# Designed miniproteins, single chains, part 17

Each design is a single chain, and the fold is of that chain. pLDDT is the mean over its residues in the fold that is shown.

## One batch from the design tools (miniprotein)

Design m588
Fold by ESMFold2-Fast:
Structure m588 (fold): chain A 95 residues (1-95)
Amino acid sequence: GYLSDEEIERLKEVADKLIDLAENYFEKKLSFPGFEALSKEEMRKVLHERIERMKEEVSEEDRLLLRLLAAQAIASDKIPEEDKQLLLEIVERLG
């Protein structure tokens, strides 16, 4: 697979943090192509399912999702620097 089990679990944790930050600070919903109409619970489920699939294959749409997750994390002062670095490393490695 393209991502390790540890990287998959950490990506899911970052996605959850971003969704929770939008809830706790009354920030705008995370906006990704195809996610605009989803509830927070539906968005969490869809993101986790897409991230889990990245164990076997990473599509061009998945690479776009990873870049958007990284951009959202980098733009947030509430995401730990370690998580930002992980996302950047994954994005650079996958193309």
Scores: mean pLDDT 75

Design m589
Fold by ESMFold2-Fast:
Structure m589 (fold): chain A 66 residues (1-66)
Amino acid sequence: GKLKALALSAAGRLRTLGDDEGAEEVERLVEEGKYKEALEKGIEGFRRVGDEETAKKGEEALEKFL
């Protein structure tokens, strides 16, 4: 679904920003079918690496998808 695609996109961006551990955690949650939790971990990763703008956009996207 759309949440799965967003979570996997977040993992890819985290790898680009040097957070391989955060990306792996997001991908693990996706494999478990926990797409909302995966995206939430992606948002946490963006904040950890200092990408506050992407984190905020992720939170706004998450609010639109139950």
Scores: mean pLDDT 83

Design m590
Fold by ESMFold2-Fast:
Structure m590 (fold): chain A 70 residues (1-70)
Amino acid sequence: SPEEAAARRRLEREILEVSLKYTDKAFEETKNKTPEEKQKILSKYSLEAQKEIDRLRAEHAARLGRPLPR
Protein backbone atom coordinates (compact mmCIF):
# COMPACT_ATOMS: atom_id res chain seq x y z
CA SER A 1 0.00 0.00 0.00
CA PRO A 2 1.10 3.64 -0.33
CA GLU A 3 1.25 3.88 3.47
CA GLU A 4 3.50 0.82 3.73
CA ALA A 5 5.70 2.18 0.93
CA ALA A 6 6.02 5.52 2.76
CA ALA A 7 6.86 3.71 6.02
CA ARG A 8 9.52 1.67 4.20
CA ARG A 9 11.08 4.83 2.73
CA ARG A 10 11.09 6.41 6.21
CA LEU A 11 12.86 3.33 7.61
CA GLU A 12 15.47 3.49 4.83
CA ARG A 13 16.10 7.18 5.59
CA GLU A 14 16.41 6.48 9.33
CA ILE A 15 18.90 3.66 8.62
CA LEU A 16 20.93 6.01 6.41
CA GLU A 17 20.92 8.67 9.15
CA VAL A 18 22.13 6.12 11.73
CA SER A 19 24.91 5.01 9.37
CA LEU A 20 26.02 8.61 8.76
CA LYS A 21 25.85 9.45 12.49
CA TYR A 22 28.17 6.58 13.43
CA THR A 23 30.46 7.24 10.46
CA ASP A 24 30.86 10.85 11.67
CA LYS A 25 31.54 9.71 15.26
CA ALA A 26 34.09 7.15 14.06
CA PHE A 27 35.79 9.77 11.87
CA GLU A 28 36.12 12.21 14.80
CA GLU A 29 37.36 9.57 17.27
CA THR A 30 39.87 8.05 14.80
CA LYS A 31 41.48 11.46 14.21
CA ASN A 32 45.16 11.26 15.29
CA LYS A 33 44.82 7.61 16.38
CA THR A 34 47.06 4.62 15.60
CA PRO A 35 45.87 2.03 13.03
CA GLU A 36 45.13 -0.44 15.87
CA GLU A 37 43.08 2.15 17.80
CA LYS A 38 41.23 3.12 14.59
CA GLN A 39 40.26 -0.51 13.93
CA LYS A 40 38.96 -0.88 17.51
CA ILE A 41 36.91 2.34 17.25
CA LEU A 42 35.51 1.39 13.82
CA SER A 43 34.51 -2.06 15.12
CA LYS A 44 32.81 -0.48 18.16
CA TYR A 45 30.72 1.94 16.08
CA SER A 46 29.94 -0.71 13.45
CA LEU A 47 28.44 -2.87 16.22
CA GLU A 48 26.51 0.06 17.75
CA ALA A 49 25.14 1.06 14.32
CA GLN A 50 24.04 -2.52 13.61
CA LYS A 51 22.22 -2.76 16.98
CA GLU A 52 20.40 0.54 16.34
CA ILE A 53 19.47 -0.51 12.79
CA ASP A 54 18.19 -3.87 14.11
CA ARG A 55 16.02 -1.96 16.61
CA LEU A 56 14.60 0.27 13.84
CA ARG A 57 13.76 -2.78 11.72
CA ALA A 58 12.09 -4.48 14.69
CA GLU A 59 9.99 -1.37 15.45
CA HIS A 60 8.96 -1.10 11.78
CA ALA A 61 7.97 -4.79 11.65
CA ALA A 62 6.00 -4.46 14.91
CA ARG A 63 4.12 -1.42 13.59
CA LEU A 64 3.14 -3.35 10.44
CA GLY A 65 2.13 -6.40 12.55
CA ARG A 66 4.65 -8.57 10.69
CA PRO A 67 6.99 -11.03 12.44
CA LEU A 68 10.74 -10.55 12.12
CA PRO A 69 12.70 -13.34 10.40
CA ARG A 70 14.56 -15.39 13.00
Scores: mean pLDDT 81

Design m591
Fold by ESMFold2-Fast:
Structure m591 (fold): chain A 108 residues (1-108)
Amino acid sequence: SATRQQVLQLLDEAEAALRAGDLEAALRHLQQAIDLLEQNPSLAGDTALAQRLADLLLAVLRRLVEEKSPLIPQATALLQRAEDLLASQPALLAALQQQRDKIFGIQK
């Protein structure tokens, strides 16, 4: 679909921004991708899109935590929205939450 291609383009832009060290731009593109996914429930079952979104959010979050960035609250809010989108994919959601907890050192 046209919307699926737009989401893929936004994820490509987020990955490019992350590679360039532009974490604010990476978060902006991820937010736009999440906005489109929330508006298009037919894409909720697309495991490949969900996995790539999760991987990029975790990669950005790792960099923000390492850099002690003031953008951590913004990234955490986007991660919560992504977790809501992944509610239909419990294995992927569990993996995302486990990696989030590792990044913040919340391992018990």
Scores: mean pLDDT 86

Design m592
Fold by ESMFold2-Fast:
Structure m592 (fold): chain A 64 residues (1-64)
Amino acid sequence: TEEKIFELEIELGLTLIEHGVYLLIAKRAEKKGDLEAAEEARKEAEELDRRARELEEEIAELRA
């Protein structure tokens, strides 16, 4: 159980880092005027944000 929680916490941490990276990619693409790249990066960031919320909920349930 503790092992499983730790694995989920690692996955959450990595997901949050990846989310931040895609937000930076989107900002960079906007500065360059690459609207397609900016839109694609934002969509990836939204998916990662959703996944992070799911992981936070699962971790909270296991700790209850």
Scores: mean pLDDT 87

Design m593
Fold by ESMFold2-Fast:
Order: C-alpha cells, then structure tokens, then sequence
Structure m593 (fold): chain A 86 residues (1-86)
C-alpha cells in the first residue's frame, strides 16, 4: 500500500512528524520520502508496514485535533491524507 500525507500550513512539529512517518515507512521495509515546499509538507510511503501507516494517520488526526482540517481518500492501493494546520 502507498500512503501520501500532505499537510498545508504545517507547523514545525507537523513537519517533524512527517519526517518521522517517512522514516517509519523505511524502517518497516518500505520506501519513505518527504518533500517540503514553504509551509506545505508531503510524506510519501510506499510498501509501508503498520508503523508507517499509523504515523501518517497520526499526522492527519493531530492536524484536525489542533483545529485544522483532515480529508482521507483511498483509490486502489493508494491512501491519500490531506490535512491543514490549525
């Protein structure tokens, strides 16, 4: 499964959490990458184990709990999570 997490208006904590999610994806035997563009961070995890998936979901959920927004879409083998900083 491929998981893509994009956080807009990301805080430094959310950027660090996205980097951690990419590392968890790699540690689980998959691929993990992170891309930062201004206040937007995107973490992509391919063939991620449960740890990478949980970390990605955690970033999205935390953004919503901080008063932001989270959307989740699954298409085939790709799960895309889009969140905004609160």
Amino acid sequence: MTVVVTVKNATEKQKNDARGAAEAGRASGGEGTVKEDGDTVTATMKNAGPGGMIAAIGVGVQSELDGGKMESVKEGDTHTITAEGG
Scores: mean pLDDT 72

Design m594
Fold by ESMFold2-Fast:
Structure m594 (fold): chain A 76 residues (1-76)
Amino acid sequence: SAAEHVEKARELLEQGKYKEAAKEALKALKEILKEAPKEKVPEIIGAILRVIGLEILGEYKKAAEFGIEKAEEFLA
């Protein structure tokens, strides 16, 4: 589930495994996107694209932190 991917991302972030944490945060956002109501889709896609952009820039810690924060906001 998306919540399981968020939990794993947090554990990886605490371990300093930033690239793996960002990957799990992205998986959480993609799972949220599958179940999202139509009106929320653009916001979730925007979050996904920002995580990917930060990963391309090598900003893995920032990608993980942002992705986790947004996934938790969407699941609240």
Scores: mean pLDDT 89

Design m595
Fold by ESMFold2-Fast:
Structure m595 (fold): chain A 96 residues (1-96)
Amino acid sequence: MEERKKEYIEIVKENKDNDFLVDYIIAQAMRDGDYETAIEIAKIAIEANPENVRAYVRLGEAYDKLGKTDEAKKWYEKALEINPNNQRAKELLEKL
């Protein structure tokens, strides 16, 4: 678990501009049930690119999986502030 977390974070730090690769790694952490790592990676992605709407959506999804509904709502709302047409953020926010 810790070794995989370090590997994911290192790849993201080296590839901050590759939004597809960053999202793929967040999705893998989510699939592994490692929501804490997904949150950490999504935050790194947002710090590198504050316009990365997908990272905000992923952050919300990870918080929702941890049962932190208020935090999930906050991050979906931030995604919609950046891109009001983000269909996934709308659907996930309505589901909360």
Scores: mean pLDDT 82

Design m596
Fold by ESMFold2-Fast:
Structure m596 (fold): chain A 61 residues (1-61)
Amino acid sequence: APSLEEGIQQNIEAIRKAFENLPGRTKEELIDFVEKQIEELEKLGYTELAEAIRKELEELK
């Protein structure tokens, strides 16, 4: 059976592939939404989490 970490990695890869197949307009709207969530996390003091999400988002662009 896959470990919890392996399951998380498989889910991230599946989400990434699904995201790459989205129409350009929908993809841009989701990117904008996620960028706003990153700003909110930074304001709440979750700076390390916000930075990790930002790095993942930049790799999807």
Scores: mean pLDDT 68

Design m597
Fold by ESMFold2-Fast:
Structure m597 (fold): chain A 82 residues (1-82)
Amino acid sequence: SAADAAIAALEELAEAEKDPEARAAIRLARLSLKDVVETYGEKALPGFIEGLRDGLKSTTNPKVKAAAERALAAVEAVLEAA
C-alpha cells in the first residue's frame, strides 16, 4: 500500500541519516505515521502530512528541520505515485 511504502521510505531515510537528532526525528515521524494508519486508516494521511508541515514551523534546529523536510518530501512523493 501507499502507507506501507511511505513507512519503508522513512525507515530507509532514517538508516541513511548520520546525525542522531535528525535520525530520531525521522524515526519519530515513521512511528507516528504507522500509528495513524493503524488507528484511522489511509484516509487520515492528508491530515498527518499537514501535521508534519505545521511541526516544521516550530523546529529550531536547522539539521532536524532539514531532515524533517526530507521526510515530508519522501512521504508526499510516495503518496503522489500511488
Scores: mean pLDDT 78

Design m598
Fold by ESMFold2-Fast:
Structure m598 (fold): chain A 72 residues (1-72)
Amino acid sequence: HMEAEIKASEIVAEVVREVEAEHGRFTDPAQRTAANRLVVKATRKIIEALENGDEEAVQKTVEELRAGLRAL
């Protein structure tokens, strides 16, 4: 469980860093709230996918997170 949590956090943090490098930091309170919700949701899904060995679900969730963050 803990290993999956660490890996999921690293994956999510990398996606956030990539988007923030392209778009700048989310400074608007509404954008930050929306970004935080997307991050929490994605982290939980990636933990579950990693625990199940479901690489396809991990990649799908990463793509959803990246798209969601870019749409803010």
Scores: mean pLDDT 81

Design m599
Fold by ESMFold2-Fast:
Structure m599 (fold): chain A 62 residues (1-62)
Amino acid sequence: SVEEKLEELKKKIKEALKNKDVEEAQKYYLEAIELIKKNKVPKEKAEEFEKEMAEYAEEFSS
């Protein structure tokens, strides 16, 4: 499902950020944004995703 694919991409982004692999994190982030657009994911869910990504970025850049 789309939800399962988004959760998989979130895990990959978090792991890449943890490993300081900014290029890999950006790659998976862009894949997730494309998945959201193509599958018309509800705005509320898309906003939740963006908020989680911002939190990961803060966590691993501090």
Scores: mean pLDDT 79

Design m600
Fold by ESMFold2-Fast:
Structure m600 (fold): chain A 55 residues (1-55)
Amino acid sequence: EKEAREKLLKLIGEILRVIGDRIDLELKGELTPEKEAELEAEIDRIRKELKALKV
């Protein structure tokens, strides 16, 4: 149970990092469709792992 909670917190941290990276690129006007797709793929992967922890 403790390991699952620790993994959950790490995954949340990763999502926040990816969101921060996306916002930074967008503010700089450097958010290309390729970079956006890459970041969305990372978020989707993390979201899938988060759901797997609860189901």
Scores: mean pLDDT 77

Design m601
Fold by ESMFold2-Fast:
Structure m601 (fold): chain A 70 residues (1-70)
Amino acid sequence: SRLITLREAMEKLLEIGDKYGRLEGALAAVEALLAQGYRPDDLIELETVARLATQYTGVPLEEALAFLSS
């Protein structure tokens, strides 16, 4: 599984939100990650971020994975 930093995850979640018109959902996903105790330099599995994006924005998992891995 590919790892990214929380900082990169937050940036990409907001980019997904902007691209798909789901900024409120993307912000909620970012808040959920921060609430779990992740810090900016922590490594997180890309699939975990993609699942969170899908949960909060409604963007399909496959599209979220493709966006996060590009």
Scores: mean pLDDT 83

Design m602
Fold by ESMFold2-Fast:
Structure m602 (fold): chain A 66 residues (1-66)
Amino acid sequence: MQQSLVAKGTNEIIDALEKGDEKKAQEYKEQLVKDLVKAGVSEEQAQKIAQAAYDSAKTNVELAKK
């Protein structure tokens, strides 16, 4: 289920960014790409979805910090 994978990946990226672990956040982004491709999403689309999830996670963390 694509939505479930995106939600899981986004939450993992948020947690990593909140802890200041940018390297782990990037690893979770790459893992989300792999999970989406395994679920039948094209690599191009998986990369776009994972980038959007990362950007959303970063915005959420930045907004929470005021």
Scores: mean pLDDT 81

Design m603
Fold by ESMFold2-Fast:
Structure m603 (fold): chain A 71 residues (1-71)
Amino acid sequence: SGEELKRELMKIMQRIVDVTDFTNPEQVKLFKEAQELAGKAFEAIRNGDLDKAKELIEKLKEILKKIEKIS
């Protein structure tokens, strides 16, 4: 459902905030990409395009992995 995807999206974004070192320019760049994708995912949920929202959430999970890889 849209509400379940919204909760998953919020949880992923909170994790991205928690792991991002805002003094690291490479991580900040990835964080900005995550913010743009999150905005698009919320718009997709709002419009009832749940398949697009799921795709964007998977892209957010990949950004999270990239941020976690940067020491």
Scores: mean pLDDT 87

Design m604
Fold by ESMFold2-Fast:
Structure m604 (fold): chain A 61 residues (1-61)
Amino acid sequence: GSVEEAEKLFEEGKRAFEEGRYEEAVKKYTEANKIYIEVLGRSDPRLEELEKYLLKAMSKV
């Protein structure tokens, strides 16, 4: 995947979270996270932000 694909998945996940669709948010965040790790590396601030959103969504399912 690409950074653009990961950003789209992250935005879709945030939308799902805001709508109370926490399982869908987790799925989208997880897919985006895999792409960010592969493309950006584990120390990128975008990955850190995404992981916070993922943990929040996981706490709701």
Scores: mean pLDDT 81

Design m605
Fold by ESMFold2-Fast:
Structure m605 (fold): chain A 80 residues (1-80)
Amino acid sequence: SKGAEAVAKALEEAGKSGDPEKAIELLEEAAKIAKEAGDEGAYRAAEEAAEWVKSEGAKLSKEDLSEALNGGARNVKEAS
């Protein structure tokens, strides 16, 4: 779906940046796209990822944050 594609792309771009603030912005935008597309699974994945970045992800190194976000992108692609 367009929602799953948007969320996977946002997770990949967030991973490339290693910036928690940019990751949250990208994921919140992707969540809106997923909600509009009616993809509840992708919407929840983006919302949960953004919340995780806010609470725990910001404490990680850029490398660990990038790895976690890229893992999330793979999971979204496999679920769609």
Scores: mean pLDDT 79

Design m606
Fold by ESMFold2-Fast:
Order: sequence, then C-alpha cells, then structure tokens
Structure m606 (fold): chain A 58 residues (1-58)
Amino acid sequence: MSKLEKLMERALEFVKSKNGKASDEEIKEYSRELAKELGISEDTALTAAYLALHEVKK
C-alpha cells in the first residue's frame, strides 16, 4: 500500500505540473524514472501515470 500510494501521489503531481497536457513521450520517460526510484516495474508506473492523467482530466 505505501509504495502504491507514493506512486499515485508522484504521478498525480507530475500530471498536474504538466497541466494535464503531458505527451505520451513525457509520460513514458517519467514512468521509467519513477519505476527506478520506487523499485517497481515500468509497466506498473506507466499504468499509474495514465490513471493519474485520466483523473486530472475528469
């Protein structure tokens, strides 16, 4: 739970910093860095980043 919570918090902050207009390239790059920092898979970080993008655009 704590790693997942931190992941979603970081992803939401990133998307908000891009005013919800992050490109696919920016999302992929951020997800790679976040996965490395948190010790999780790149796919997990990428999924969280896209979920955060959808959440901000609601």
Scores: mean pLDDT 77

Design m607
Fold by ESMFold2-Fast:
Structure m607 (fold): chain A 71 residues (1-71)
Amino acid sequence: GATAAPTLPAEVARSLYDPDTFALLDADGDGTLSAAEVSALIQYMNDNKITDPNALTPAQKAGLAATLAAA
């Protein structure tokens, strides 16, 4: 499969990410993930040694949400 792109269409992102994770990334609610939102996820995953975005715990999802809100 392909590695993560900087920006993904909502339909593709929903197939790759857990619905809760997608909702957190789609902070502006436009149904599209921005490059900033995808970059925040990639950085959060790298910082926490997460290889699969679908493996996020509730605590990690909260941490991602806080990172996006603080940006």
Scores: mean pLDDT 66

Design m608
Fold by ESMFold2-Fast:
Structure m608 (fold): chain A 92 residues (1-92)
Amino acid sequence: KEEAKKYLVEAAKNVTEALALASEEAKPLLEEAGKKIGEALEALDNGDIEEAKKYAEEALRKLKEALKLASEEAKPYIEKAIEYVEKAIEKL
């Protein structure tokens, strides 16, 4: 659905902001999360809802791991990214 795509795009924007503020320990997890959000968007463009859900759930796991290692400045962006990915999964 169009709504799921919009939420994933907002999640990707927040991951980009988090990466600019992230500790070195959190960066690889945020980069992997961004990659999985991109893969979920590609799956949606191809009409593959099952693959989109799988990639979105993988992104969510990586974001939650990154949040544990995040600087205080990066945390709000990671939390927003988590919220948007969760909303996207609900609309799939």
Scores: mean pLDDT 88

Design m609
Fold by ESMFold2-Fast:
Structure m609 (fold): chain A 67 residues (1-67)
Amino acid sequence: MDEEAIAQLLVKETGLSDRQARKAVDIGKELGIHASVEELAKALQERTGLSDEQARKAARILKYVGL
């Protein structure tokens, strides 16, 4: 699935900026199948400054659409 499509979905579903969504996709691809949803959410929170709730929602979306 296209990285751009996943980034757009994150913007739409989580309220992330376009830049934050692209960064989240990159982090998701980096950690990929090696990370649980919780681990991915923590990485997103630490690297992008997302709230815990936004990071968890983004992590779940990344796991279901393109990771």
Scores: mean pLDDT 77

Design m610
Fold by ESMFold2-Fast:
Structure m610 (fold): chain A 61 residues (1-61)
Amino acid sequence: MIEELEKKIEELQKRVDTLQARFDELRAAGAPREELSRVYRELQTAIDELNKVKEELEKLK
């Protein structure tokens, strides 16, 4: 169980890192607001999922 949560954290962290890099790239390029908002929502969702999995891992200690 703990090992499965750690793997999920790694996967979500990679997703967050990828979306953060994409968001930063789009901002630097002056992308449309709609595109920035879409990526930002995906980033926030990934961060929320990551935080929930981290909280579940902490509860198991």
Scores: mean pLDDT 82

Design m611
Fold by ESMFold2-Fast:
Structure m611 (fold): chain A 73 residues (1-73)
Amino acid sequence: MEELEEEIKKIEEKIKEIEKKIEELEKKIEEAKRKGDKETAEKLEKEKLELEIELGMLYIKLGVLKLILKKLK
């Protein structure tokens, strides 16, 4: 049962890491757009999209694990 709680904590840590990366990419995207660097902005937006997809999958997994934990009490 404690293993489930550990897995939840690991996912929460991973989510925080990805959120920080997304924030950094958002700042870089804004800077590229201000400079009119469309190519750089598009590359960064694609990288951000990949991280957002990964983040979404982690949130789904986290939700499932939390539901299992609630059922186990």
Scores: mean pLDDT 83

Design m612
Fold by ESMFold2-Fast:
Structure m612 (fold): chain A 60 residues (1-60)
Amino acid sequence: SMMEHLKALEERLSPNFFKADEFAKKAQELGLPEAVRMKIVQLAFEGKYEEAEELLKAAK
């Protein structure tokens, strides 16, 4: 539906986009495995910033 389409666009263009990019850069700088980096970015994009930070600190 039109409402579902608009909601998906808002999620993509939300402030979470910038946070996801920020977490992606931090994870890459730390040299984390791709699977871990993808999980961190996914959590940040979902707005779960605390969980994303926890993974950054726990992962080598």
Scores: mean pLDDT 73

Design m613
Fold by ESMFold2-Fast:
Structure m613 (fold): chain A 106 residues (1-106)
Amino acid sequence: MSRLSIAVLTDREGRTVGALLMAQGERARELAAEVIEGLRAGGVPVRGVVDTAEEMVELLKELAKERGIEITSIEIRDGEIVAETRNQDRLGGEAEHVASGTAVYE
């Protein structure tokens, strides 16, 4: 199955400042494009899409630095990205398994 994970970064005021997606597999990459369109339509800035957890962590750290947020720890637990930040800022994310019920992409 393809995997799609979403990480959302919030500022000290609890406002969403950015989102990142990790898409593994063709189906997840196609779905990520639709999810990005929905997020941007809702006013959420999407930093990008990566295909590895390492790239997602790197981009999250870059985005956090741009916003003055320091990430002190980051882990993936039960399909969610959990991070602790200095000054009570938080980020969260969700991992979804894209079921094989959709058509195969060429």
Scores: mean pLDDT 62

Design m614
Fold by ESMFold2-Fast:
Structure m614 (fold): chain A 81 residues (1-81)
Amino acid sequence: NSIQTVQSRLNQNPNISQDNRDISVQVFSQVTSGINLNDSQINSISNVLVNVSLRGDKNNIDRDTFITMIRSGIQSTLDQI
């Protein structure tokens, strides 16, 4: 399923904090609820989630700002595909 695929991609990067992995998966699940994603969409969103999570950890971004960044990244990706 899409959640498992996204979680697997986040888990492959050891530089992402556990908190940001959990938040990214939770926000992904909420934003994509009721949407049937194809493999291309799942791959594109997974790449965005990895990149935003790494940036969040590197820059010590707070939880609320990070949630906003993840939500925006997912929505922007959905709008382009």
Scores: mean pLDDT 84

Design m615
Fold by ESMFold2-Fast:
Structure m615 (fold): chain A 60 residues (1-60)
Amino acid sequence: SEKLKKIAEKTKLSVSALKSLAEALKRGDEAVRRVALKQLQELGISKEEAEKILEEIKNL
């Protein structure tokens, strides 16, 4: 889908990686969430935007 493709381009993650991340976030895996948040910020994404992106991924 277009939304999934845009998130993949923005995060530098594959569609497969996004699906795995979505499942981990839905389980409440705090370690995975923390690592993902940090990696998004290392790409130059603000903490606020990174948290919003993770929320969008969780809802995939």
Scores: mean pLDDT 82

Design m616
Fold by ESMFold2-Fast:
Structure m616 (fold): chain A 55 residues (1-55)
Amino acid sequence: SEIEELRMKYVKGELSLDEFIERMAKLLGVEISEEERKKIKSLEDVGALLTRKLN
């Protein structure tokens, strides 16, 4: 899974949080606004935002 690959790269420190957010958003076909991006400070925040976008 490309999602799992991106998560593992982030966990290993190979991707910044910003890079992870951008690639995940493109992979899932969701758009993240600049205001939403400013509120994301952790992987948990990314999960919460994506859950809101997909539901």
Scores: mean pLDDT 77

Design m617
Fold by ESMFold2-Fast:
Structure m617 (fold): chain A 80 residues (1-80)
Amino acid sequence: AGNVISNQTIADNSNEVLTAGPNGTISNNTVGSNSTLIASAGGTITNNTLGENGTLIAEQGGTISGNTVAKGGRLINLSL
């Protein structure tokens, strides 16, 4: 089922990993340092703020837009 995670604050240095699965959405969240957000096929990650060394991963068919990542962050986009 589609999961929705929005308007939440996730603690610094939590090493949190959040995945937007098929029809899932992760939006408008503040995520602490060293965290990872993954958009799998059909998942959407939008307008989130990630702390230092955060990672955003768009898997094939995933959508990532409007996110902000602090110093040391990475964006990984897996093409078709």
Scores: mean pLDDT 74

Design m618
Fold by ESMFold2-Fast:
Structure m618 (fold): chain A 62 residues (1-62)
Amino acid sequence: MRATVTMTTLPGFDLGTGEILGPGTTVDVSDLRFTEDGMLTATTASGARLLVGAEGAEVRLT
């Protein structure tokens, strides 16, 4: 199942490349997970892992 993650108030990080995704960026993701630290992690279309604070991101199922 696919979803979109939009960074709203916090930047996201690409854990594969170290790229910073600023607020207002939306990415298509799969394998969305919540961590016990209140983080969202997901796989981007490129196969890289996204990390963002759950309180600073909006998730929509597609």
Scores: mean pLDDT 78

Design m619
Fold by ESMFold2-Fast:
Structure m619 (fold): chain A 94 residues (1-94)
Amino acid sequence: MAEEYVREAMRNWDSNPELAREYLEKAIELLSEEEKEELEELLKKSGEEVVEELKKKLEELKKTKKPEEVEEEGKRYLLLLAIVGLKRAFEAQE
């Protein structure tokens, strides 16, 4: 669900930035309260700090023996990173 809205935001951001912003807002709205807090924390970090957080997250995931949880959490974190990138791109255009 949220991934589909992020994809549509990416498809439309050059040709229809207003529609792209609407899709991005819908993606963010579909995030859990915890994911929204994590997104806000990522938005406060530099690109280097975000990479460091990603490395820490991957090391934490290596400690679990449940492949399904590793895949689910990895996809979730990548979705948050995509939202961060898009939100920063839109702010740079303002």
Scores: mean pLDDT 74

Design m620
Fold by ESMFold2-Fast:
Structure m620 (fold): chain A 69 residues (1-69)
Amino acid sequence: MKEQIENEIKQALAAIYLYLARKFLEKGDVETAKEYLEKAQEILDSLSNPDPALQAEIERLKEEVEKKL
């Protein structure tokens, strides 16, 4: 169960970073938003079974960052 708990915690942390990335994008702070996106992606890359919804959110926010850069 340790592996399952670690995966759940990591996915929750990734979701928090994505929430922060979105909030900073709304404020026009593209640089900080990009930093949180990178942190979320790093967490998902460490997982063997990442949540597809979180991966889709990363892709969408990357597109938003690209449009503002």
Scores: mean pLDDT 80

Design m621
Fold by ESMFold2-Fast:
Structure m621 (fold): chain A 60 residues (1-60)
Amino acid sequence: SLKEAITEELVKAGVPKSKAEEIAEEIVKGVPLQEIADKYGLSVEKLQELAVNAAKKAKE
């Protein structure tokens, strides 16, 4: 559910679903957000916002 929530937040932010699923998988695996940001051309700040929103949604 957390992985799905992260994927949904990324899609809402304009990331294509297939790419969002890859990013969500890496976040769930604990890959540093800086490495993910550099790899996928995103900002660390944006990834932190999306992860917080997804975690909040997953707790509801």
Scores: mean pLDDT 80

Design m622
Fold by ESMFold2-Fast:
Structure m622 (fold): chain A 77 residues (1-77)
Amino acid sequence: SAIDELLTDLYREVAALKAAAEEARAAGDEASARATLERLRALLEAGIARLRALDAPPEVIAGVERERAAVDAEIAK
């Protein structure tokens, strides 16, 4: 389904950005880590908007919103 394809692509990109942010932090580059987390937040916000446009089940949208909230908390540190 379009929703399953979107989620597969979204979570693949999420994993890549999380790994990039962790690598930047391990290198002591907090500015690059923060910029990567901001890109991740934007990606998740775009994903949520696309899921809403596809009338995805509320529990699916809520799952992605929880991921975004976790990223927001990381940026706030």
Scores: mean pLDDT 89

Design m623
Fold by ESMFold2-Fast:
Structure m623 (fold): chain A 64 residues (1-64)
Amino acid sequence: MKEIEEIIKEIEKLLPKLDPETQARYKSVIERLKKVKDSKDPVIQEVALYEAKRILEEAKRDAA
């Protein structure tokens, strides 16, 4: 799903603004999203997209 890939890229752009501990947490989440984005199940893809959007908003907040 292209939308999840674009969201992952946006989160990765914010990582340099975060402390190393917070970066490690988001990197772990990104790896999980990368595995799920390739799922053939439409329901799993929809849930992954929702989670990706939520995580992006959290990352934007953490980046101040």
Scores: mean pLDDT 78

Design m624
Fold by ESMFold2-Fast:
Structure m624 (fold): chain A 80 residues (1-80)
Amino acid sequence: SKVDKVKQEYQQLLKQATAQMQAEGFSQDLIDRAQALMDQALAALVAWLEANPDTPIQRALADVRGAVEAVLELARAEAA
């Protein structure tokens, strides 16, 4: 399903983002908060996709990528 593909992409992005945050020396509290925001963004996107099943997979994948990047940038701003 599209939801399964989005969740699979999210797991890879989350692992990559977590490794980047750790490498950049973010506190564990900041990493935990960023992960929570990313999980919330995924939940909102999944709910959107369930309500809009005709959404193209390319758009759904772009949306999950954008959400992870947005949270990562927010976390970097807080770390600065």
Scores: mean pLDDT 87

Design m625
Fold by ESMFold2-Fast:
Structure m625 (fold): chain A 59 residues (1-59)
Amino acid sequence: SMSAEEAAKRAREEALKAGADEEQAEKAGNFYRSLVESGMPGEVAARLAAHDAAEAAGA
């Protein structure tokens, strides 16, 4: 099972990969961490983070 910390790390990595700066990546990590802490499965949060980062890079 993916933890909130692992999901936050994945969200940060996906944001950086999409061209976000360090501050933006940290905010993305914190946002997806809060979703997992609120009951979202970590794997779902990580997939959403990857999708959102890719969509932002393509927009």
Scores: mean pLDDT 82

